# Designed miniproteins, single chains, continued (3), part 110

Each design is a single chain, and the fold is of that chain. pLDDT is the mean over its residues in the fold that is shown.

## One batch from the design tools (miniprotein)

Design m11817
Fold by ESMFold2-Fast:
Structure m11817 (fold): chain A 64 residues (1-64)
Amino acid sequence: MTYTLVALKDYTAKSPTELTLKKGDKIVATSLSYDKETDTLTITLPDGSVKQLPASAVAPLSIE
């Protein structure tokens, strides 16, 4: 299953494990998990790398 997220706003990464986002960016992930305490989405990219981004900065565009 593949998830496509779209960035709702610009966001600058605060750590090496975070993604920097620009409004309108599309992010493709093979897995997705949400951490309520940190407001963080942890995603696995198609190459197997794991990245984090703020859940409030993105919206789901498609699920395949």
Scores: mean pLDDT 77

Design m11818
Fold by ESMFold2-Fast:
Structure m11818 (fold): chain A 96 residues (1-96)
Amino acid sequence: MEEEKEKKREEVVEEAEKRLDEIAAEVRRTGTPEQARLAEEAAAGMKNSAKSLETEEGKKDLEAAIELTRERLPGEAGERMAKVAEEAKKKIEEIK
């Protein structure tokens, strides 16, 4: 049972990481160099926090990363990244 929960958490995190990387890559093609850097930093921060979503501190860190992303990267890209992270958090909470 624990191994199955760990695998499901890994799948959720990998899916979120892939989607965050895709959004960051899109910003690199369509945005300014500054926006590309901010998107990469947002993706890295969210991916780091997502790996610890089973802990209260990891959840708090991800919430902070989501807020920071919306503030620093306003618009469609930042909102898409924030929603990916929010969805991952909810899925991890359901697996527990």
Scores: mean pLDDT 78

Design m11819
Fold by ESMFold2-Fast:
Structure m11819 (fold): chain A 95 residues (1-95)
Amino acid sequence: SEPDPTIEELLSDENYPEVVAAFLRLLDEENLYLHPKIRAAMEKEIEGVELDEAKVERYYQLLKRYLSPILKEKDPLTREFMVNLVAKLLLERKT
């Protein structure tokens, strides 16, 4: 076991609920806009799932690092587009 997971490990089906929970936490903490229908779909993916809170915290810190360009984006429309694109990519991983 290596200390840092790869992006591929973050996108694995095994870690999917905790990654989704971490992403939703990032949106709330950084006050980032996500389309309500996409947000509802993401919240449904973790509904009734027993989350490993330590994994959620770890993925939250990793997502802050990996999505730093989005967090630093000064144009609100570009930032919103990037946030919604990441959310759609995460939702597509459920299949």
Scores: mean pLDDT 77

Design m11820
Fold by ESMFold2-Fast:
Formats: structure tokens, sequence, C-alpha cells
Structure m11820 (fold): chain A 97 residues (1-97)
């Protein structure tokens, strides 16, 4: 089955630090996919937006294929890693048609 995983992060950091952290999360997503038996349908999509308060909003979107169990494990491990890198993260998993 195919799923869309969205991770939303808000961080108080410099633009360079945000870009570095986003690249680290992208590499982690590829590694966790291999470990959990999940297939990445496409490269992770990353958008970075500067908020009015000076913080950065990072949207991370990944389309994945696998069993429901493997996707759950992938999402849990990815959220754990996101929290290590950014200290704050929210994840949403959506089943695609």
Amino acid sequence: MRYRIRIQLVVDASEEQVKKKAKELTRAAEEIARETGVRLVSEPKVSIEKLVDGNYLIRFEIEVEGSERDIERFAEELLKKAKEIFDAAVVRVERLP
C-alpha cells in the first residue's frame, strides 16, 4: 500500500542550521526506510518557510510503499529522529488511494 508521511517542524535557528538539519533528516529517512523494509516512492520533499516571528517552519513530505506495520515502524523511527534533530516535530500518516 502507498502512504504519504508529513512531518511539520518549527525551529528557532539560523537559515544555514535549518538547511543542514533538513539534509540530515532526509538522509535519516532514507536509512530508516532501508531498516524498516519501506520503499521510498520518490525523494523526500522539503520546504522551508520563514515565519513572521523569525522561526522557521519546515515541511517534510515523503511518499512510501510498504505494509501497514512497516509504515508504522518507519513513521515512529522517523519521528524519533526528527525530534533528535529539531527537538520538536509533528507527524501525520495518510493512506493513498
Scores: mean pLDDT 81

Design m11821
Fold by ESMFold2-Fast:
Structure m11821 (fold): chain A 91 residues (1-91)
Amino acid sequence: AVPDSVVLDNLDALQDLANDYIPQDSSVHQQVLSNLDSARTSLQNGDRDSAISHVQRAQQLVRDWLLSNPSVSSTTFTGILLRFIGVIESL
């Protein structure tokens, strides 16, 4: 099992990733950060199912934005999505 401290560090890494690839003044950026913060709160409360749902929602928002605004290579896009999947599988 992955320790919760490692999962929380990985959620911080997903936030940094959103800051790098999504415009910080956009509603999508705000929604991604809101879902990652909700995932953190759910994990801290022992609600792993809610944490998974929030990370999945953040992943969908990032995927949809990157598909509509192709600013990264296919390899980078896949790498970003795999980071979200890794966090989900760690929960």
Scores: mean pLDDT 84

Design m11822
Fold by ESMFold2-Fast:
Formats: sequence, C-alpha cells, structure tokens
Structure m11822 (fold): chain A 99 residues (1-99)
Amino acid sequence: SRIEALIRELVALYGEDEATLRAALAAFERALELAEWLRRAQEEDEEEVLREVAERLGVPEEEVRAALERLRELGVESAEKMRELIEKALEEELAELRA
C-alpha cells in the first residue's frame, strides 16, 4: 500500500488519470514477480527455474536469464529489495516535485 499511496500522490501532482495509476501498479507487480523468480533461482536449481519461467512467459530462456542478470546487477535479489527500490524512486520523485 505504500507504493500505491506514493503513486497516487505522484498522479495528483502530475494531473494523471486512474488508468495511468493502474498501469503503473501492474508494471510494479510484474517487477516484484521477476525479483521473486530471481530469489528462487538463487535458492533452487537456476536452470530449472529459468526453464519454468520461460515456459510460463512464452519467451526464450536466454531472455529470462538476461532479465534476471539485469536485476542482479541492480542489487535486486528479492521482491522485498525490488519494493524498496521502487519506494525510494517514487519518494525521490515526489521530493523533487515538492521542491
């Protein structure tokens, strides 16, 4: 709900509509899911997890591996870390708008 609250403040300041808020929330939910898959890949057989994700998303395993490596490079090793990054980014954006 903190992410939702921050997005609503941002939408109010920028004058965006409800559709923009819903699209942003959906994108953040997908990012959190990817971070959880990265965490599973670290705890379980990485190749098996990558195969499962690729099958579920209908994309090549190499694309999934590249996405998870990108998250790892950003220091995202779990859904909780992804949430922290999203919250921090939104709070920094709000602070900039309020300045």
Scores: mean pLDDT 74

Design m11823
Fold by ESMFold2-Fast:
Parts: C-alpha cells; structure tokens; sequence
Structure m11823 (fold): chain A 65 residues (1-65)
C-alpha cells in the first residue's frame, strides 16, 4: 500500500524533526551564559517543531485515505 509507505515516511520525518528540536533545546540550556546564542537555538528548535507538526498532519491525512 503506497499510502501507508508515504504515511510512514512522514512519521519518520516528524520523529527526526522532534529529535532535532529536543537536541537544540538541550544545547541551548548548556549555553546559559550566552543568551543570544541560546535564543537562536531555541528559535531553530521551534522551527523544527513546526515542521514535525506538518509531517504528522500529512501522515494522518494519508492514513485516512
């Protein structure tokens, strides 16, 4: 089933973006003394989180078809 394969790919991409977001958040926490760099990492992590939500939504759409 091609739709199942596409849904799985989108879930894998979502997982990857979630992992990247979490990694960036952890890295930002280690930069307590460098607030500007920490802020940049947090914003990048938030962007990855939005990408993950998009892929989850797409996977769910494909699973319903």
Amino acid sequence: DELEKEAKKHRELADKYIEESNRLDEEAKRLIDDKEKARELILEGASKGVEAIGHISKARSLEKE
Scores: mean pLDDT 81

Design m11824
Fold by ESMFold2-Fast:
Structure m11824 (fold): chain A 78 residues (1-78)
Amino acid sequence: MKFAATGEDAIPKVVAGSFVVALDEDGNIVAEGQVMDKAEDIKGLTVQVYFFTDPSQKGPVEAEIIGVDEKGVVYVRI
């Protein structure tokens, strides 16, 4: 996977409603969702995400930004 930006450099590229992929430590996809925060509302690397692959989810959850790819997909660790 080729990131356009990682860590703090990814924050300005995060857009509310962007597609999100959650990765485990081995790089496997464990969840998919969308960004609920605007870039200016992100503190550190923590972003609010709604994972639509979790039917028990009662609202947005916090996830750590890993990076953003060239298509604007946000990659996070939960």
Scores: mean pLDDT 75

Design m11825
Fold by ESMFold2-Fast:
Structure m11825 (fold): chain A 70 residues (1-70)
Amino acid sequence: KLTPLEQEIVIKMLTISVGSIVLVAQRIGAPQSQLDQLNGLLDQTKNAKTLDEANQHMDQARSIYQQILK
C-alpha cells in the first residue's frame, strides 16, 4: 500500500540507517575492509531504484555489522 513517493521516503530513511551503521562501526574500531563494504552498501542504498533493493542492501549492512560486534 506504499505509493511511489512513500517508497522514495523509505529508501531515504534506509540510506540514513545504513549511514548510521557505518558511523557506529567506525567508532567501535571496525576493520577498514568491513568499513569499505559498509560504505559500498551505503552508496548502493542511495542509488536503489526499488524498496526491495534498498531493503536487501540494509540486510547486508546489518549482517556485516553483526560480524563486527562479535
Scores: mean pLDDT 84

Design m11826
Fold by ESMFold2-Fast:
Structure m11826 (fold): chain A 84 residues (1-84)
Amino acid sequence: SNVEKAEELLREAIEGYRRGEITRRQLLEQLGEALVLLGADPARIRRWVENEDLDAIGREVRRASLRNPEISELLSEALSMIRS
């Protein structure tokens, strides 16, 4: 399912970032891809990622978390790491 794909994508991205294998920008891009898999508008996500609009991304993380409680911790963790 798209939720399982988003979970795998986020787990790999979070672990890669912790190991220094991907950049903060790449983590943001992977969070955006996960949000698209969870039903976010691809054109809006692309704009918000390009502009590093973390407030807009944060609102979409909140919306996606309400629809998909099972992945909410991973979404929140990725966003927290990007904001740090």
Scores: mean pLDDT 90

Design m11827
Fold by ESMFold2-Fast:
Structure m11827 (fold): chain A 85 residues (1-85)
Amino acid sequence: SMAEFEREILENFERALEEARAELDRLEASGDRAALQRFIADLRRGLDRLEQGLPTLEKYAPEAAKRIAEEAERLRAYLAEREAA
């Protein structure tokens, strides 16, 4: 069903987001600023690719696409703050 498809997409995205946040915390705790900056750059590229796919996802899973877009925007803001620190 569409609801099952949207739930699976959201669960996969939420898992990836949790893993990304855990790695950000680990790198920040390590004090390796160069590694942290490289990981932030990698995440930004991932978000760019994700955003390119959102119009297609919205056609099939509009609720998941909306949630993913909102979380992607929050992550971009968070990364900008971390990169400036």
Scores: mean pLDDT 85

Design m11828
Fold by ESMFold2-Fast:
Structure m11828 (fold): chain A 66 residues (1-66)
Amino acid sequence: SKEKLKSLAEKAISELKKIPASVLPKPVRNHLKAAEEALASGNYELASTHAEKALKLLGESIVKGL
């Protein structure tokens, strides 16, 4: 549902914003920005997709750095 996608996007964006933008990898920042823009435009499917991609890329960057 749109409500679930909106909630997922908002939670993911909130978690990402706890991290200073200056220390986020550029691909993560790009997807975070796209997610925020999609959320603001009411495109919750696109917002959740970009937010999930940002979290995945962040997780991959952390694991690869180990």
Scores: mean pLDDT 84

Design m11829
Fold by ESMFold2-Fast:
Structure m11829 (fold): chain A 61 residues (1-61)
Amino acid sequence: MVGDLYVARFNYKAKRPDEIDLEKGDIVEILSNYTNDYVLAKNLKTGEVGWVPREYLAGLN
């Protein structure tokens, strides 16, 4: 999981300061193990790092 690339399945708008926005189709790198239905990720398009809900992501392999 950590270091793996995932794709955003849906648009997501950050609900908290520690979260990031996602556009459907954005590629993210996973930076932490899953906790409380969220993962710490880097959006490779924007360079932003923050928490996103796991259910919004799909693996690329």
Scores: mean pLDDT 78

Design m11830
Fold by ESMFold2-Fast:
Structure m11830 (fold): chain A 70 residues (1-70)
Amino acid sequence: EIKVGVKEGESAKKIQEILNKYGFADLEIDGKVDEEFKAAIKKFQEAVGLPTDGKVDEELIKVLEILDKY
């Protein structure tokens, strides 16, 4: 089952936690997909060599999942 994007709430909170843990952002863990969240995603995309468009696509989710498991 292919998922693109992030559900507000739990999925967004998990991504916020991962970004904070690895130093890509200092976000409030509120589960909101706002401008702060998008800026953190762009910073992460830049660090891993993805296009810095602020979109949470399947490739971005795969990379975040790998970091969460490592």
Scores: mean pLDDT 72

Design m11831
Fold by ESMFold2-Fast:
Structure m11831 (fold): chain A 67 residues (1-67)
Amino acid sequence: SLREEIERLKAEAEEKIANGDLVGAMRKMQELAKLYREAREAGDLETAKLAFDSMVDLSRRILEALN
């Protein structure tokens, strides 16, 4: 499901950040953006919100890692 894919990509992005692979984390965020669009197009607002909130959280973590 889109929800399971979003949760997997978030976990993978968090692991990339933990390992200092910020480029890899940003690539995972690009995949999350695709799933966000797919959920919105399907009218699945709950899943779209999960993807959006995940991207916001990961953006904050990447900025913290750069500091």
Scores: mean pLDDT 87

Design m11832
Fold by ESMFold2-Fast:
Structure m11832 (fold): chain A 87 residues (1-87)
Amino acid sequence: MRLPENPSPATAELGLRIARHEALRIAADPSLSPEEKKAALEELVAFARELVARYRELYPDDTEGIARLEALLAELEALVARLKAEL
């Protein structure tokens, strides 16, 4: 995945939703070892965290948007933790 240089609220939310889809795809990929799946899931969480941090840096006054993105990030982190525990 690629971090957008200047994410809008819609673009940032879409990025987090795509990351959730990719986490499920990675976990279900039969061509990846458990170690490769763990590394790819960690990379997705890192990407999602950078996306939220970048949005907060660019739009610090958008408290509602930031809260929504932080909630989506928390859901992604919880999903990734469950998927990693099943590896």
Scores: mean pLDDT 82

Design m11833
Fold by ESMFold2-Fast:
Structure m11833 (fold): chain A 61 residues (1-61)
Amino acid sequence: SKLEEAIKEVEERVEKLPADASDAEVDAVVQEVVEKYGITDPAAALAIANKAMEILEKKKA
């Protein structure tokens, strides 16, 4: 599904950010992925944002 592809891309892109990346940098990646995959469902967009934050938190641990 497009959501699964979007989640994979956001995961890969956030993994390339430094561990001290700002919220603005993470938000920019999420927005670009949501726009690229044409995600219009708020729940799907939230799932992508949650995945981005999960990866960022793992990098800080």
Scores: mean pLDDT 80

Design m11834
Fold by ESMFold2-Fast:
Structure m11834 (fold): chain A 94 residues (1-94)
Amino acid sequence: FEEKLKELLELLDKWLKADEKERKEIGRQISEILSTLSKEEQEKAIKAAVEYLKKSDAPAEEKALLLMALATEAQERGNKEAVKYAVEELNKVL
């Protein structure tokens, strides 16, 4: 889990610096990592991603787009708690 979490956070950093086409590929890689995690691990990973984005110096609009993508991924996986973490931070950034 810890190795996958580290890889996820590195992908978030790359996503924030990427153009629109690269973001689609990185988003797919993020989705793939999340698909290999248990529900509890997904929740921990999304929460860690939210905390990472809170500390990031990226523009608010870029953080909002990534938070929205993470919320969508969590929702499609039926992980209501993970959706809550992402949406609560998204509301603060918007």
Scores: mean pLDDT 78

Design m11835
Fold by ESMFold2-Fast:
Structure m11835 (fold): chain A 81 residues (1-81)
Amino acid sequence: IIESLEASGETQEERKKAAIEVLEEIEKEYKKLYEETKDLRYKQLALHAKALKAEIEGDEEKLKEYEKEMEEVAKEEEEKK
């Protein structure tokens, strides 16, 4: 996997784009799992993927928004114990 990335000749911009695409797929998958199971853990994992994407893009406003949503979901999960 690491050797494949080095062999691709990708620029740092292309690597960021690839990482964002992977994070978008991860987000979509966890969002689907949340809709099917209603397990808040999958909602948290989807938000983590969004936060990482925002961090890579340098979007501080979106990053803070997603971090706040993650805190709200974590609090809701704790309250359901």
Scores: mean pLDDT 74

Design m11836
Fold by ESMFold2-Fast:
Structure m11836 (fold): chain A 90 residues (1-90)
Amino acid sequence: MVSDLYRAINDYSDGYNKLLEAVDLYNDGQTLIDLAKKDPSNRDKLKQQALELLDRSIELGTEAAKVTPLLGGAGNAIIDGSKELKDELL
């Protein structure tokens, strides 16, 4: 049905955009972790900022996986990657 097709397209588009934002947040978090390793004077602040970005990456990756099964694998991959980066901060 037309309504089912529009739902599928909208869900995919919404999920895809959330996945892209999650990937960007993961990359920014990784950059902040690398900066924290190089800058002892700003380390705690950079680590805190990285944690905030990685938590949001996990949230958006989870939402992407929920709105479309087609993005589930990619969403789970970014969730796992962000969790691994968070473990580096501990």
Scores: mean pLDDT 82

Design m11837
Fold by ESMFold2-Fast:
Structure m11837 (fold): chain A 111 residues (1-111)
Amino acid sequence: MEPAKLKVEPVLPTVEAYVGEDAVIPVRVTNTGKNDIKDVKVRVYDENGNLVAEADVGSIKAGETKLASLTVKVTEPGTRKYTVEAEGIDENGNKVKSEPVEVTVVARPRP
C-alpha cells in the first residue's frame, strides 16, 4: 500500500517565451496519498536528462495541492520538450516520486 503519492500537473501544457528571456513553467503538485510528504522538490529535466530547474515546495499534507513555478532559460528559437517531476520524503523517511510529465516550451525570436 502506498500511503504517500505525488502527482504533478502542468498549469499550461505549452509555454511561450522570447529568446533571451526565462520561460516560466507553473505546475500543481498534489499529495494524493493518505500521509503527509515533506521536503518536496519539483525538478525540470531537458531532453538529455540534465537538471535545468528546481523549486522547493516544502511539506504537502495528504490531499493538499501546492503551486510551484520553475524557470528555464531560452537561448535559441524553437520548440523543446522538458520533463517535470516532484520528489519528497514520507513520514517513514522513504523517497516518494511522482510520475514524470512533459511540458513544451516554444522560444520565439524577439520582434
Scores: mean pLDDT 83

Design m11838
Fold by ESMFold2-Fast:
Structure m11838 (fold): chain A 57 residues (1-57)
Amino acid sequence: MKVELRGLPGGAAASAGMAAKEGAEKAAQDAIRYSREGHSGDEAALAGGRAAREEGF
């Protein structure tokens, strides 16, 4: 694909943003469990950040 306006549609952009936010929140809840084993909440932030990066915007 070259450069299409579809790369920045409102629906897709909103979906990607929502996915990144939900990923971080979901990972935060998982981090609470991992914390009982010695992990930290920082991993939750990483998971959310990775979700946004994987969307590629």
Scores: mean pLDDT 55

Design m11839
Fold by ESMFold2-Fast:
Structure m11839 (fold): chain A 80 residues (1-80)
Amino acid sequence: SKDDELLAEIQKIIDDSIADLEANKDTWSEEEMLAKHRETMAQINKLMAQMSPEGQREATKLMFRYLSEYVDILLQSRKS
């Protein structure tokens, strides 16, 4: 379904963003980490706007998982 395709794209955005944040957590500034997070959230929100209410609920679960991982990376970063 369209929702399944959009969920797969959201998961890819999350995976790519987490990989970038992890790779750069000790070299990026706090502002650079926050800028990456804002870009990630903007991309997720744009895709969620195209989904059904059921798809948006599933995407919201992925978003909360991403936010949890983002916070963990920030707590491990020397720049946070």
Scores: mean pLDDT 87

Design m11840
Fold by ESMFold2-Fast:
Structure m11840 (fold): chain A 62 residues (1-62)
Amino acid sequence: LSPEVLRALSEMGQALLDAPDTVEARIEAVRRAADRQLSRTSDPRVREQIRRYADGMIRDLS
């Protein structure tokens, strides 16, 4: 994995730890963290990886 993807995973994980103890808040935290990381890169491969990992995290929370 690229350093950008690894940083995005770490940021999304931290957002989950900081989120309120509801499914809705955790899903929102992942989405917001993913959006912030996507805004930091224009590389389409990095963007696709971040989206896939965010989608996986959201699926696991649902």
Scores: mean pLDDT 83

Design m11841
Fold by ESMFold2-Fast:
Structure m11841 (fold): chain A 77 residues (1-77)
Amino acid sequence: MTVLTEQQVKDLETLLSALQENLPNSSLLSLLSKLDLPADLKEKLTTELQNGVPSALLATEVSVHLGVQDIKRVTLG
């Protein structure tokens, strides 16, 4: 499992907030292009948005990624 940087965690939190606000997919795609995220995760989320996956499902996926990072920070500290 890849550990995210502090900046990448903040960028994922920004994306999660935008997904929870029910922004249009075009706005979410624009936001994704500006965020510092791991290439694999960014490609996956971009593809899912382009395929019309609901923002609520993407918000759940991003929340799981953030939850995994929080568990790792507690375990490694």
Scores: mean pLDDT 73

Design m11842
Fold by ESMFold2-Fast:
Structure m11842 (fold): chain A 70 residues (1-70)
Amino acid sequence: RKYLSLLEQRILDVLEEKGPMTPEELAKALGLSYERVKELLDRMVEEGLITKEKVGDKTLYSVTEKGREA
């Protein structure tokens, strides 16, 4: 429902283009620290724009339909 920040939009674009990614992969792609990316991802999951799935010790993030429409 809210206007997305430029960083949130960039995260959605990268996830749509590359598929599910870890916070480490997103940090590398965006040139941000792991900590900062993790905080952004947690907020975006709460907003329903992305989902997270545990695969072993890694967490993969992917775009929801709501995120695609944002």
Scores: mean pLDDT 79

Design m11843
Fold by ESMFold2-Fast:
Structure m11843 (fold): chain A 65 residues (1-65)
Amino acid sequence: MKFEKFKEALSKFDLPEELIEKVAKEMSKLNIPEEKIEGLAEKVAALLEDGYSLELILKALKETY
């Protein structure tokens, strides 16, 4: 499942577990190719660490996928 792959990739970062599950769930609803999951999860984690809101990140992803 794409959800589990996003969760695994995001779990490599110092993010709250509840946030990881929420991000993984929302990203799994998008038509993201399996080969891009790890790279996109890494970018999303970096943006969250930089203080960008999840809502803004998801909006950008929805415009792309």
Scores: mean pLDDT 78

Design m11844
Fold by ESMFold2-Fast:
Order: structure tokens, then sequence, then C-alpha cells
Structure m11844 (fold): chain A 61 residues (1-61)
């Protein structure tokens, strides 16, 4: 199993690695679908959404 902190670290690394090859909106949709399928806790889901919002904000700057 993965802690919320490990999940956030994993998602950040995955997003930063894949962003050069995959459009951000497609990557976000894929990560969100994965999170839904994994049935994450509300806290983990909130941390994931906050991390994705932060990463997309950084790419638009």
Amino acid sequence: SMSTAQLVTFVRALFQHERAHTPPEVLRAAIRRWAEEENLSPAARAALEATLDELEGELRA
C-alpha cells in the first residue's frame, strides 16, 4: 500500500517525467481515472487533486 505522502511524490514524479511526451490534460485525466479505480481515501484524493492543480499551474506560467 502507498501512504498519502508517497502517492503525492509518485504523482509529481510521474507528471514531471511524462509532461514532455503527453499533453497535461490527458495525463491529468489518466491519473484521475487511476485514482478512482484505486478507490483512494478522501485525504489521498484531496492531496492528489491539490498536487495536480499545482503542477498544471506551474506548466501554464
Scores: mean pLDDT 73

Design m11845
Fold by ESMFold2-Fast:
Structure m11845 (fold): chain A 92 residues (1-92)
Amino acid sequence: MKEDEALAKVAKEHPEEVRKALELGYRIAQRDPEVLEEMRKEVSKAKTPEAQGARAAYVAGRAALRDPSVTPEEKEIAERLVKKIEEALKQV
């Protein structure tokens, strides 16, 4: 599916940004379990592991941008990844 292919490309080209966003999302989910539920729902929209990872990272990144415990440097990484994912989805 074109969306899954676009998302998989982001995950393959930016694996460290995806990993860092997921780590931030799981850290936030320790205090806010709704974030983990949102990540699970977003993952269900994708069929490939890479696309599932990118969708989970998208939710995690958006959660990081809203969380006051996230550092400015971590927010910059999250914002960059969120923008890359949104741009990739616009191209399909």
Scores: mean pLDDT 84

Design m11846
Fold by ESMFold2-Fast:
Structure m11846 (fold): chain A 76 residues (1-76)
Amino acid sequence: MVVVTRTVTVGGATITLTGEASPEGVVVRARVTGSDGSTVESVLARIDTSGASLEEAGRLAEEEVRRLADQLTAPG
């Protein structure tokens, strides 16, 4: 299993993105902690990598985590 983690701050909120690559696929989760101390966790993406190598799945997890982090920090 390959795990990639990236933390970004948007406004007063801290967002931790975790991408997990396994033989079954890639799962990207987000944990959002607001300035008021509230926390919300969500699954943002699930990617089927059946037939791909774990190395390829890990690369895909890194790219998806980066894409989501960029999207969250650059709202337009």
Scores: mean pLDDT 79

Design m11847
Fold by ESMFold2-Fast:
Structure m11847 (fold): chain A 93 residues (1-93)
Amino acid sequence: KPMSLEEYQEELALAEKMKKLDIEKQLELLYEEAKRRGISPKELAYQALSRAIVEKNEEFIKKVIEFAKKELGLSDEEIEEIINKVLEEKKQA
């Protein structure tokens, strides 16, 4: 989908801001942006878990799983499906 110049600038500013925040605050910002852009809870969880798994950050993975259960209302089965999808995509790349 085409992105406006303002949306592009906001995306860059958000990426820079996230590098300076702890994991919990990064997840809060991602959730607010997802709500603004109409991204589904499952898609948000996929994006966050994909990033955490690629970075091999165990604490980030644990925080994303906790966030997905508590704030996004995802089941353990849905979270496991997302993790398996990320791992499969990594093997094919």
Scores: mean pLDDT 73

Design m11848
Fold by ESMFold2-Fast:
Structure m11848 (fold): chain A 69 residues (1-69)
Amino acid sequence: HMAPKLLKLEIERNADGTLTIKKAEFSDTLITDEEFAALSRRLAAEVRRSGKATFELPEGKKMKIAKPK
């Protein structure tokens, strides 16, 4: 199995505990299931800790993560 390479992602946790994916953009380049699973775990952990997660693939730049509320 292979998954599309993630370029941009915005996830927000709602007051009822559900998650909303606000934005998801993918490249035509594929990554392995293992890489996708690792990225998914990182994003899930961030949402769990801070209520929000954003990801943008940097070319030498750092990604931005929302502060906990």
Scores: mean pLDDT 63

Design m11849
Fold by ESMFold2-Fast:
Structure m11849 (fold): chain A 63 residues (1-63)
Amino acid sequence: VPAPSEEAIKKAEEVLKKGLKEVEEYEKELEEKGLTSESVARVVGRRIRAIGDALDVLFEEAR
């Protein structure tokens, strides 16, 4: 199995950190408006997307 490069790992970590920070800022905005079940689902969906984006970077650089 090809191991991802050190550069690919660093890029994936940066993408994940940026994505999670954006989700945290979005969650804070929703807290001011009052959280609903839909708002919780949106926050979870954005967290999953951020993880997916980081994995895509990791796998793309491993090619």
Scores: mean pLDDT 74

Design m11850
Fold by ESMFold2-Fast:
Structure m11850 (fold): chain A 99 residues (1-99)
Amino acid sequence: MSEEEKQLEEQAKALAEELFDAAMERNPSGLMSRAQADALLEEEAPYWSEEMLARVRAAVDAALAASPSGLLDREQVRAIAEEAGKLLFEELLRKRREE
């Protein structure tokens, strides 16, 4: 991985940690409903691409469908935050390649 690609990966990891921390601050129980996840994404994602936002929302929907309680636990929230970071990395890398 190039030095610049490593910097983009670090930015993506920072986003994942920020999203997870924001989610946990809003939900100290570690459980999150779809409505709470949607509210968090609305606040954190006003400048995200429509594609990235749609894919993160799809990950939330998939995790909720797989959850017996209909709520997201800490590990599921972490996985969604990591997916958001991965999507940001892909978007930043693509944008850099097009420049």
Scores: mean pLDDT 76

Design m11851
Fold by ESMFold2-Fast:
Structure m11851 (fold): chain A 57 residues (1-57)
Amino acid sequence: SGRKQQIQRLRQQLKDAIKNSDMQKKQQISKQLEPFLQAELQRKQEALLRKKREEEE
């Protein structure tokens, strides 16, 4: 999907900015990635909680 491709492009650009020590670009890209990363972490946390509940069964 377009959203996942955009996230992957931003992650790649972030890695490139880190390699080149481009602090301005790193901050800009990180800010754009934050909402997507938060949504991803939220889904991951819900999956882990569900797995733990089933394990304690």
Scores: mean pLDDT 74

Design m11852
Fold by ESMFold2-Fast:
Structure m11852 (fold): chain A 85 residues (1-85)
Amino acid sequence: SEREKLIKELEELRKRILDFEAYLSRVAPVPQSVRDEVNELVRRIDELIADIRNNPDFSLEKAQKELEELKKRFDDLVNRANTAN
């Protein structure tokens, strides 16, 4: 279903974000601003998954837009980290 596909994409994004933070932590101490942004992204993903699972009336269009925003925010975070050297 479209709901199951969205949840899977959100879970995959969550894993990528945490794997990225773990990677950065192995090289040097992660700045607090980066940790705060990672924590916010993960929290928003967890809330969105819960809304999709627990509310059958939850808008899939809204969920898709929020997923797109979260993906963009993560891409921006990765780009900033990669250009900071």
Scores: mean pLDDT 84

